# Designs tried in a protein design run: designed miniproteins, single chains, continued (5). Part 100

Each design is a single chain, and the fold is of that chain. pLDDT is the mean over its residues in the fold that is shown.

## One batch from the design tools (miniprotein)

Design m19689
Fold by ESMFold2-Fast:
Structure m19689 (fold): chain A 78 residues (1-78)
Amino acid sequence: MEAERKQKINEEADAVWASLSPEERSEVFQKVKEMLEKGATQKEIADWLAKELKISREVASAMANRFIELIKRAEEVE
């Protein structure tokens, strides 16, 4: 089912994120933020994450969506 596939991808994305050090997380977050400021698309961010973290495109796409959401929420809080 569609929901089951999305859940597995999200669980894998969570596992990848948990495997990163706080320093690596900060570096990835800053790079994604810089890419968004330069007008990068979600696909371009996902492609970069897949290459940098050596993960599948599906997992990278889920991570890209989470980072974009977090950055937008941070900007909305003043």
Scores: mean pLDDT 77

Design m19690
Fold by ESMFold2-Fast:
Structure m19690 (fold): chain A 101 residues (1-101)
Amino acid sequence: SLGIEVLERLLEMVENESPREEFERLAREVAERLAQSMTNFSPEDQQRVKEALFAKLMREIDELLSLPREEQIALLRRRIAEEQELQESAQKRRAEVLKQG
């Protein structure tokens, strides 16, 4: 799943009616950052991962942008809420483990 910060940026861009080229720039930045985080991968493998992630993200963005704007906003708001709930649940579980150890 995309991080909350990326989803919030996508929501801002949809609300501001940003051009497709801005979404492409964000997708490229996210793909590069994720590929670079794979430090155990060779440079050639990182490049392949970056290209695959960029292609996947652009397909998801094009699907999102094919929806009416109100549906785009509703979908992104739901995704942000789901990610926030998952992060809060994970933090609560970690805190409980630390309290018992």
Scores: mean pLDDT 81

Design m19691
Fold by ESMFold2-Fast:
Structure m19691 (fold): chain A 66 residues (1-66)
Amino acid sequence: SSGAEKLKEDLKELLKNAETLSDEVRKQLIAHLEAMEEQLKEAAPEEYEEIAKLRKELIEKLKSLL
C-alpha cells in the first residue's frame, strides 16, 4: 500500500539524517515512534515486521545520539 511504502521511505530517510538532528528533535521523534506502534500494526499488518524493524533501528540510533 502507498501508506506503508511512504512510511518505510520516511523511516529510511530519518535513519540517514539522524545525526543531523538536534537532541530535542531526536527526543520528540523517539516519543512519536514509540507511540505509533499500535497504529502501525493496524494500518500495515502485512508489512508490519519490516516497518517494526526500521522503527526499532531508528529509535536505537536516535537514543545512541542523545
Scores: mean pLDDT 76

Design m19692
Fold by ESMFold2-Fast:
Structure m19692 (fold): chain A 117 residues (1-117)
Amino acid sequence: AAARAAALEASAAGLRALTDLAARGIAAGESAAADPAAGDLIATVARGLAELLREQAERAAGFPVAEALRADAERARAAAEAGAADAAAGLERLRAVHASLGARAAELAARAAELRA
């Protein structure tokens, strides 16, 4: 119980950090909306998120959350591809990834708290 709670707490903290990274990328993309390079910025942030999420999924191998993290990584990759072609489309997909990561971080934190009780 304690070891599983600690693992969920670590995973929740990691996902909170990635949620914050996505939020900063979204804010930067929105601020750069009139810049021709906005799509490249959004694509770069989303690609970085996809790589970090894939790494977290590998570290979580054998836990149920690993499959969900791989799905989030694929959505982030799709956001990068969309952003490279259309900044607005990439930004919208990145917002969806941000929402998914935030919800997952909250779920893992809640499960950890239940195991600590």
Scores: mean pLDDT 80

Design m19693
Fold by ESMFold2-Fast:
Structure m19693 (fold): chain A 98 residues (1-98)
Amino acid sequence: ADELIERGKKAYEEGKVDEAKRLFEQAIAEDPSRAAEYYVLLGNAYMKAGKYEEALDWYAKAFRLDPSLAPYLIQAAVDYAIKLEKEGKLEEVAEEFR
């Protein structure tokens, strides 16, 4: 699994989110007990790519397996809100949650 993790991290550093996802999903298949850790790495990869909604979904999956990972989900939600505010879209998202 360590080789897949290193390859996955390199892929997301290069902006190759789909490749990073494939490698981390293989790592989960090899060691499901570390799925929460790999979901955080996937969330990090999607955040780096600017795919905030997908990142939130991965951090939420990690949180469901390990509640101590809540800070990752909270920080990603804050970063997404800041992005939407800068783009003038924060009110549109707020209305959808009513």
Scores: mean pLDDT 77

Design m19694
Fold by ESMFold2-Fast:
Structure m19694 (fold): chain A 81 residues (1-81)
Amino acid sequence: SAMEEARKEIEKLVKEAEEQIKKGELDVEKFAQKLLEIQKKYNLSEEELFKILGEEVKKTPSISDEDEMAIAHAYLELKES
């Protein structure tokens, strides 16, 4: 299903972010940009997108609440641009 494919892409994005965080190199703007692309590609609501993201982030202890908030802020800024 489209939801399962979206989850796989978000899982991959979260894994890439985890590796970037280990190196002290998290690109929040690029993460947010890819997240917006996934939303458009799979026609997800904002609620569906952030539900999947929240679930995948909770499985990834190296991503902090601070990192998650930074990503959400970057996403909202890009959406309004």
Scores: mean pLDDT 84

Design m19695
Fold by ESMFold2-Fast:
Order: sequence, then C-alpha cells, then structure tokens
Structure m19695 (fold): chain A 60 residues (1-60)
Amino acid sequence: MVEAPLTPEQLAQALEALRIGHEIVELERAGRLEEARRLAERYVAEYLDLAREIERRLAE
C-alpha cells in the first residue's frame, strides 16, 4: 500500500484518464477510429498544458 496520498489534482487526473480511456475504447469498438484519435490527442495536449502550469506555479 502506498503511504503517500495523491494530491487532489493528481487524483483528478487519474480519474479523468480512466474516463477518457473508457471513451477511447468505446469509440474504437464502434469503429470511430478518427474520433478516438482526436480525443486522445486533445487529452494529451490538455495534460501537457496543465503540467506546464503546475511547474510554472511551483517555480514561483
């Protein structure tokens, strides 16, 4: 068991990743591959922007 708890932001990201992953799988199973790829690309872009903002705030 991991003793250190996740921060609220890390927990929110983990839960969102599970939700997005489920939606991507559903889209792929439905044959909507282009929509699945766009969703994955958008999620990655949002994650990178959030990570940069966190680093910016921690540097201050």
Scores: mean pLDDT 70

Design m19696
Fold by ESMFold2-Fast:
Structure m19696 (fold): chain A 56 residues (1-56)
Amino acid sequence: SLKEEISRTIGAILRLIGELLDEELKEEPDEEEIERLKRELEEEKERLRELDKEAE
């Protein structure tokens, strides 16, 4: 269902934000991992925008 897809996407966004913050707060952050997480976060944000348009 659309609601389940929205909920899953929000969950993914929150998890990615947490993972990104954890990586950035390390003494020696992995810059490649940070860029990967930022890319995945933008992809999930885009998906959320598309799902929100479908809900209208």
Scores: mean pLDDT 83

Design m19697
Fold by ESMFold2-Fast:
Structure m19697 (fold): chain A 61 residues (1-61)
Amino acid sequence: SLSREELIARGKELAAESIRLAKEDPNNPEAAKLQREALELLRRAGLSMEEIVALLTEVRE
């Protein structure tokens, strides 16, 4: 099992990659897949929806 810190770190990495791919091609299905995987990891880490939105906003910048 991944620790909470590892889940958050991996979720951030996948979210950043999803944003990068979407900037290059907004129709890239891999971007959507990575976004879903990032959200699942962050939920497994115990983050609330508000915390996930705040984190994704930070990663996007």
Scores: mean pLDDT 83

Design m19698
Fold by ESMFold2-Fast:
Structure m19698 (fold): chain A 77 residues (1-77)
Amino acid sequence: MAEEYLQKGLEALAAGDHETAGVYFLKAGDIYEKEGNYEKAAEAYRLAAQSFHLAGNTKQALIAGKKALDAEEKARA
């Protein structure tokens, strides 16, 4: 369930595990996108991008950021 991955991401973020937080937020975003919930997908992808940036994982931060932008555009349609 997307909400469970979102919760795991928040738990990892609270623990200072930014890389794991990014992975869980990315998974949540992917599930929300498949469900057509583009608003929640954009939120989760944005959290993933921030988490990967804090982890120093620039490649994954950029990928998640692009996914967030694409989901935001779909949410407006």
Scores: mean pLDDT 87

Design m19699
Fold by ESMFold2-Fast:
Parts: structure tokens; sequence; C-alpha cells
Structure m19699 (fold): chain A 62 residues (1-62)
């Protein structure tokens, strides 16, 4: 899962990379998933609302 997110990021598929990174984060791959999320935000700052909503959903599901 986190490896797939890293691959999507390298392909420029940032929205899909963010989505898989949040799934990896829910499974405990915190550091690697966090790195993907951070890199995606730096590459495309317009993704910030998507990251904020994903983080909120993750916290609410825990």
Amino acid sequence: MVKEAEELYKEGRYEEAVRLAFEALRRGDVIRAGNVLGKALLADPSLEPLLEEGAKELQESL
C-alpha cells in the first residue's frame, strides 16, 4: 500500500497517491505515508484541502 502510494507520486498521480497514503497511515505505516503526503502537498499545494479532510476523516474513524 505505501509502496503503491510512492509509485503513484512518482507518476504525478498525486490525488491517488494521497488516498493510498492515508490508507497506509491507517494501517500503521506512519512515517512513509507521511512522507508521501508531505511530498504531494509540496508538489501541488492545491491538494491542501484534500489532505486536511483526509486527516479529519482518519481522526474521526479512530
Scores: mean pLDDT 78

Design m19700
Fold by ESMFold2-Fast:
Structure m19700 (fold): chain A 60 residues (1-60)
Amino acid sequence: TPEEIIKEIRELFETLPLEEASAKTLELIKKAYDDGMPEEELKKVEEEAAKLFDEKLKKE
């Protein structure tokens, strides 16, 4: 579900360096797309991922 993917993305940005978290996040989003996640749900995942990326980037 989008909530489960968002939770995984949040965990990645909390536990991994920015570069690794970003790579893993892109992999998760690509898998969700390949698995046929609806566009609206995919957009929510992408928006949350972008927020988490920005927050992590500012912390550096």
Scores: mean pLDDT 78

Design m19701
Fold by ESMFold2-Fast:
Structure m19701 (fold): chain A 82 residues (1-82)
Amino acid sequence: GDAVAAATAAATAAFATLSPEQREAIKAAAVKAGAAALATGSHEEAVAAAYRAMADALEALGHPDAAAALRAAAAEYAALAA
């Protein structure tokens, strides 16, 4: 949906400002959160968990707008799982 497109654009812009180490750390956190959610839930719940993990990491690195966009996208995926 539109929230996923907005999250993709915001995350891409934020990642362009990050070091390779920071990008790999965020990717690792997203994969870990998604895998944990997938073990007990749906694919949509796994994607939502991954987006929330990315949002938390980006907010900590000073990208609250990208974090908000990712949380909106996570909410869309969580709604699809319900």
Scores: mean pLDDT 83

Design m19702
Fold by ESMFold2-Fast:
Structure m19702 (fold): chain A 92 residues (1-92)
Amino acid sequence: SAAEERIRRLLEELERVGRRLAELAQEAARRGDEEAVALAERALAEAQRLLAEAERARKEEGRLEEAARLAERALEVLRRAVRELEERLREA
């Protein structure tokens, strides 16, 4: 139950951070920063891959902790990309 609650909270945070990354990617695109757009696209693809693995783990008995760890890794990927884009856009 604790692991399932943690996964629920992680998915909510992933949605918030994903929206922020999308906003930053649009700003980068508007400024013609193709490298920043590519960075955001790679981060979103990696997070989607990790979340697909987490969803598979979530559906199997005894793998809830693995699912939570995969979701945490996806969140770390998105948070790093947000920080890098915010720094890059500030320096422009």
Scores: mean pLDDT 87

Design m19703
Fold by ESMFold2-Fast:
Structure m19703 (fold): chain A 53 residues (1-53)
Amino acid sequence: KLELARELIELSKKATPEQQKELGRVSDLLLTDDPEALAEARRRIEELKQKLA
């Protein structure tokens, strides 16, 4: 969970305004203790990492 939060912070530094909105949605998913929401958050973070690489 902390690793994903750190990745979100690093991505936010490189993200466009549109991608920053997506990062906000992913951050909300990380605040839940739902395993499905955490899996979705990981998936979205990886997609954003690929787009910003």
Scores: mean pLDDT 74

Design m19705
Fold by ESMFold2-Fast:
Structure m19705 (fold): chain A 59 residues (1-59)
Amino acid sequence: SAAAEEAARRAEEAARRAGLGPGASKTVGWGAQQMAEEGMSAEEAARLGEEAARKAADR
């Protein structure tokens, strides 16, 4: 859905800003997209993806 794609883009951008490489950033975005497609709001899914990105920033 468009909302899930938006959540993925936001989470991926946040991961890149946190210093994650392209593969890790894409994985964070994919996770946010899956959460949104399973019924989570796009904003909530993006927020959780951004938290995951910050926790993974050392990888």
Scores: mean pLDDT 77

Design m19706
Fold by ESMFold2-Fast:
Structure m19706 (fold): chain A 60 residues (1-60)
Amino acid sequence: MDKEELEEEIREALALMWAGVLKATNRLEEADEWIERIERLLGPEAAELFREEVERLKKE
């Protein structure tokens, strides 16, 4: 694995972890604000995964 692939996996893992934190703390309503922040900090791929995970958690 090259450095760029590892960094991408870490960014994606952080995005998914934060979706779980929002779910555990009953803050999923803040998700839209966090999508913009995650896109700026972790990139668009991580932001898309975060959005998909939030929508999955809302349906549970």
Scores: mean pLDDT 80

Design m19707
Fold by ESMFold2-Fast:
Structure m19707 (fold): chain A 84 residues (1-84)
Amino acid sequence: MKKIPSEKVAEAVGLMIRALGHILDGDDEGAVRAALEAAELLKEEGRTEEAVELLRRMLEAMEKAGVLSEEARERLEAAIEELE
């Protein structure tokens, strides 16, 4: 088994960190875009379960930070349903 993550998995991790930065800035649109892009990269690498977990954790983080808009919630929930 390859122990080094693929470039796409590394990019997804970077996007996840950027999404957290957007949450700290109160930018729900930026957070959702970065999270959805990270999930798509994980899906392309066959890591669909990790993509679902990422989106679920992003929903929780945004809700706890008080930046989860109705539109952001619907977009993240729709992406989770498409991956499941």
Scores: mean pLDDT 79

Design m19708
Fold by ESMFold2-Fast:
Structure m19708 (fold): chain A 59 residues (1-59)
Amino acid sequence: SETAAYLAAMNAIKEALEKGLSREEAIDVATQRLVEEFGLSEEKAREIARKALEDLEKM
């Protein structure tokens, strides 16, 4: 589901940022995870990852 992909992206972004990666690197890590785990296209995965980062930054 898109909800599961979104939550996975948010977790991947949190982990990447805690490791000291940049915003763009965090998006890349989350994008790759969504492609591998959920079979999403890179375009759709990056869209979800970018939204998850933006939502996380507003918390």
Scores: mean pLDDT 85

Design m19709
Fold by ESMFold2-Fast:
Structure m19709 (fold): chain A 82 residues (1-82)
Amino acid sequence: DEALKYYQEGQLLFNKGKYEEAIEKYEKAIKLDPKNLLALVNLGEAYLKLGKYEKAAEAYEEALKIDPDYAPAKDGLEEAKK
């Protein structure tokens, strides 16, 4: 699955602290699978690491449209709005 491949590449880059490159991979995963909850949450986390709070909030809000009860997205959105 190409979407899963991009998601996994994004996670690897995120773990290396390459947040801008991780974002590019997560965006490619989401473009192929817009309901990829984990890619949306990790996109938000990568934006938080870069201090891009508005973009982080947008990513978490999209994740919450898929699963309104998903705690990591709710917690991330709260952090982004501080």
Scores: mean pLDDT 89

Design m19710
Fold by ESMFold2-Fast:
Structure m19710 (fold): chain A 59 residues (1-59)
Amino acid sequence: SSMKEEAERLTKLGYLHLLEYQETGDPAHREKAIAAFEKALELDPENEYARRGLEEAKK
């Protein structure tokens, strides 16, 4: 579905920001990662990758 496709796109975007945060320590990338993963979970609540990314970003 288009909602699941958008959730997958947002999950990938979230991981890109999470990786940048882990490399630079820039809190703006952490905030963007959290927002992307939360939006992905609104669209697809069962998205395991988005859930794990959100848990990682909140550490």
Scores: mean pLDDT 89

Design m19711
Fold by ESMFold2-Fast:
Structure m19711 (fold): chain A 60 residues (1-60)
Amino acid sequence: SEAEELAKQARELAERYLAGADPEEILAELNKLYEEATTPESKIILRAAIRDIEELTRKE
């Protein structure tokens, strides 16, 4: 499903963030996926990923 594919992509982006990727680049890619998402389930998954990375970035 779209939600499963986007969850996999979001997880890959989270792994890149944990490996030291620029948070702004990761957030830009997540926001692009969010704009392209068509199902409510996909949007919920991506919004949660965006929020988690934003909160982690602001705490450091």
Scores: mean pLDDT 81

Design m19712
Fold by ESMFold2-Fast:
Structure m19712 (fold): chain A 55 residues (1-55)
Amino acid sequence: MEEARKLAEEAGRALREGRREEAIRLGQESVKVGQEQGDTGGVIAGQMVIREARR
């Protein structure tokens, strides 16, 4: 849970700073770690950042 949440937080920060490619990478890592650890919140947060960064 903590690892996926940390990655999602860093992805969100990268997105706010306009670093879209980094936000996508961190968001994808958050989804991966969240799925491996069963952290649904981390998966959702990562997916939201990826979607927003691709718009």
Scores: mean pLDDT 80

Design m19713
Fold by ESMFold2-Fast:
Structure m19713 (fold): chain A 67 residues (1-67)
Amino acid sequence: MPSDGEVISAVARASAAGDTERAIALIDEAARAGYSAETLRSMAFAAERAGDEETARHARRRAEELE
């Protein structure tokens, strides 16, 4: 299983590339794989910094579902 840093970086790269579909899929995969709400919030922050508000919103929603 990839580290928290690796999955966050993967989302950041997809969002920076404008690949919102891939970024959302990576978040859904991470949530299914059992990554923490904290990691999903870090993914949301990474997407937000890349200007991908759709992915950021999706990641925050998935994090809230785990709490």
Scores: mean pLDDT 85

Design m19714
Fold by ESMFold2-Fast:
Structure m19714 (fold): chain A 66 residues (1-66)
Amino acid sequence: SEEKRELLRKIAQAVFEGNKEEALKYIDEAVEKGLITPEEAERIKQAVENGDYEEALKILSEIASK
C-alpha cells in the first residue's frame, strides 16, 4: 500500500529527528487506518518511549518489508 509506505516513512523521519510526539501521532494514525497491527504499533511505541530509536527504525524496516 502506498499509504502504508508514506506513513511508515513519516514515522521513520520523526524518529530520525528525535520527535517522539510526532512519531507517536503517526503510529496511532497507521493503526487507525488499519495499515499496521496494534501489536506492531505497541512494539514501535515501546522503542520510541524508551528512546531506543535504533530499535524503532529496525521494527519499521521489518514492517515495511511485509
Scores: mean pLDDT 84

Design m19715
Fold by ESMFold2-Fast:
Structure m19715 (fold): chain A 84 residues (1-84)
Amino acid sequence: LIEEAEKALEAKDYEKAAELFEKLAEEETDPKKKALYLFSAGVAYYLAGDYEKAIELFEKAGEVSDNPEAAEAFKKKVEEEKKK
């Protein structure tokens, strides 16, 4: 899964990368790793142009993370781009 997600990012298959990172987050029990995978899925959806999904995943990453500031900052950036 991790290798497949990274390979999808390298291929610029951002939608597939996002789906793989979401699956990684669903299967992860460690909150820090779960937050990282949710954040990575959000970045991949953002690159795919799915701003609404990106915002949702950044919000989830912030909720699980012990450092929500980075996820909140990216969420706001995507919200601003969605308004354009």
Scores: mean pLDDT 77

Design m19717
Fold by ESMFold2-Fast:
Structure m19717 (fold): chain A 65 residues (1-65)
Amino acid sequence: MEEQIKKGEEIKKKRDEVLQKALEAYRNNDVEAMKKAGEEMLKLDDEIRRGNLSALIAYEEAKKK
């Protein structure tokens, strides 16, 4: 249980960091950085598809309680 909550928190933090990098690259007109941010986002989506969705749900539920 605690491991799932940690994984969910880590994924959410990584997603926020990737989104921040993408926005920063967009503002700086840095096409290369935007591509890298896109690749990182795809990796996060793949991680969620591999069953980390339950970890994200556990994190969200724990945060509300």
Scores: mean pLDDT 72

Design m19718
Fold by ESMFold2-Fast:
Structure m19718 (fold): chain A 70 residues (1-70)
Amino acid sequence: GMEEAIELLEKGLERAKEAGDEETIKIMEGAIKAAEQGNIVALKYAVKEAEELGDEETAELIRKAVEELE
């Protein structure tokens, strides 16, 4: 559910912050906001942003969060 989705995304955000990856941090912050609002369309947009960045690990993490909300 929403709690599981947010937990996954927050762990991804912490990893991005430790790596200093500003672009991934921005994507993850947007994904968390989308999940909190139940906005699946915005969350799927975050998946696309991660895919365009070439970050398959982040894209897969966000897809798992989408599954938790569907």
Scores: mean pLDDT 84

Design m19719
Fold by ESMFold2-Fast:
Structure m19719 (fold): chain A 96 residues (1-96)
Amino acid sequence: SQAMRERLEEERRRHIEKAKEAEKRGDYVTAAKHLLHAAGYALLLGRYDEAIELAERAIELGKKGGAPEEVILGAQAILAAAQGDWKKAEELAEKI
């Protein structure tokens, strides 16, 4: 529905903004978590290229900040899904 798409867009935008704020203060773990959520919303919106960019950035900042493995696995799962590898996405998600 249109209302659902608008909520996904609002959540995507909110998480991108929160990720930028966290990165500015050097909180890479919080930035990675927000980028992970933003990537998920981009994926649900069918914005595959954006979901790839956001997921790759989440992995980069997550590794830099020492994020929990579930954050990195979650971003890798979204990256795989956005690339069309749904089987790999399911395998990665099951490890969380």
Scores: mean pLDDT 90

Design m19720
Fold by ESMFold2-Fast:
Structure m19720 (fold): chain A 110 residues (1-110)
Amino acid sequence: SAFLSLPGHYKAAELTEEDVERLLDLLRTELGVSDEVLERIRAAIAASPSGAAAIGAVATVLRNAGFSLEQVFRAMSYAELLMLKEPLTPERIAERVARLRAQYEASRAA
């Protein structure tokens, strides 16, 4: 799996039950994630000690289920924007995906 880090201030933010349901709906509709994998994601988020850990857990479940890095970065971007209470516009999603890709590439080059 890719080594990725999230900013420290994200550790104080949490996904609400409403955020989790919206995230799972986005993963189903936008990425075609199966109900079996969505329930694994729900369980992984519930077991996570923080919002940042929950985003990492989403990434791990999707990678293990065979999703591409681009699909994983998109899923992480949905979770991050929901956690931060920011609008899920195509532009904001693209900005987060680009940041995650850059972090992944930097971690591979180091």
Scores: mean pLDDT 81

Design m19721
Fold by ESMFold2-Fast:
Structure m19721 (fold): chain A 71 residues (1-71)
Amino acid sequence: MSMKKEAEKKIEELIKRGREYFERGDYEEATKAFKEALELAEKYGLEEIKKKVIEEETEMGVELLKRVVLG
C-alpha cells in the first residue's frame, strides 16, 4: 500500500471523527480533526478528498453560525 492510499484512508477517518465531534458539541476537537485532514490532503496532493474535507468543514461552519447567530 502506498503512502498516498494510507493518507486517503486516514483523511476519511478524520472526516468521520470530525463529524462525530461536531454533533456532540466538541467543536475544538472537530476543528482539529478537519485541520489534520486538510494538512494530509495538501501534503499528498489529494485534490478530490481535499475538496470533500473543505465542503464538510464549510457545511458545519454554516450550521454552527445558524445555531449561534441566527437561532
Scores: mean pLDDT 78

Design m19722
Fold by ESMFold2-Fast:
Structure m19722 (fold): chain A 65 residues (1-65)
Amino acid sequence: SEGERLVRMARRLIEAARRRLEQGDRGSAAELLKEARDYALEAEKLGNVEGAREVLEEIERLEKE
């Protein structure tokens, strides 16, 4: 489904953001996390509430670290 696709895209962006944080590139990581959040919110609108919630929780965790 499109909601499942959007969650997968958000997860890939989170993985890219983790790599940027490991490299000290906080700016690029923030941009990737913002894009991941946009995909997660769209997935929620399409009915993938559970997948979107998991992704949003992971984004919040990374933003606090």
Scores: mean pLDDT 86

Design m19723
Fold by ESMFold2-Fast:
Structure m19723 (fold): chain A 81 residues (1-81)
Amino acid sequence: MTIDEEELEREIAISLVRMVASISKLEVERAETEEEKKEKIEEGVERIRRTTERLLKLLKNEKYKEEVRKEAEREIKELEE
């Protein structure tokens, strides 16, 4: 039994996006003012976008790139809500 390297890379990429999003959500939750909360949301969105862009450069499979993009878009939307 061999793990598909591209599938493993996709799973790692999705996990990293989710981890970055979770850290950003925690920072938003810990914000003491509405202004700080807004700043943490903006920082989190930029961090998710930047991480996603880097991960997409490492992936070779177009379908997996799309799945990673969709997960990032979902996490950004949740952070902005």
Scores: mean pLDDT 82

Design m19724
Fold by ESMFold2-Fast:
Structure m19724 (fold): chain A 78 residues (1-78)
Amino acid sequence: MAEALANLDKAIEALEKGDVETAREYFQKAADALPDPGLAETVRAAGDLAIHYATEKGDVEKAIELLRQVKAALEALA
């Protein structure tokens, strides 16, 4: 859990800097750090949606909000 949360923080920080590629790398690492495959798949799907908002929609603020919501959900499970 701690490793997944740390990688989500780095993904959020990368999006705040406008670095979408680094954000993609870190949210994938966050999902990979989760021992539960269902949670890992949910985090991957949320990350892909966040990247879609940042790239296709040009809405980086919404992308950051989505990743912060994922982080809050994981913290509630810890």
Scores: mean pLDDT 80

Design m19725
Fold by ESMFold2-Fast:
Structure m19725 (fold): chain A 73 residues (1-73)
Amino acid sequence: MEIPEEVRKLVEEALQALENGDYDKAIELLRKAVDVARKAGHRVTASALEGALTFVEEGRRDVAIRILKGILE
């Protein structure tokens, strides 16, 4: 998936937060990543990030991690 470097960095930081059990930090980082992706015109990436954010909020961490790793390729 073609993504801006800023989005990649935010996704990597969100993955680390999820691995550390810091859901609030992961949610904040993913919200920033969605905003950056939308402003950059990366609609598909923004939608995937919104999906991952929803799964984190629902407590489905493993599904969210899989989506985020897919975004990073």
Scores: mean pLDDT 83

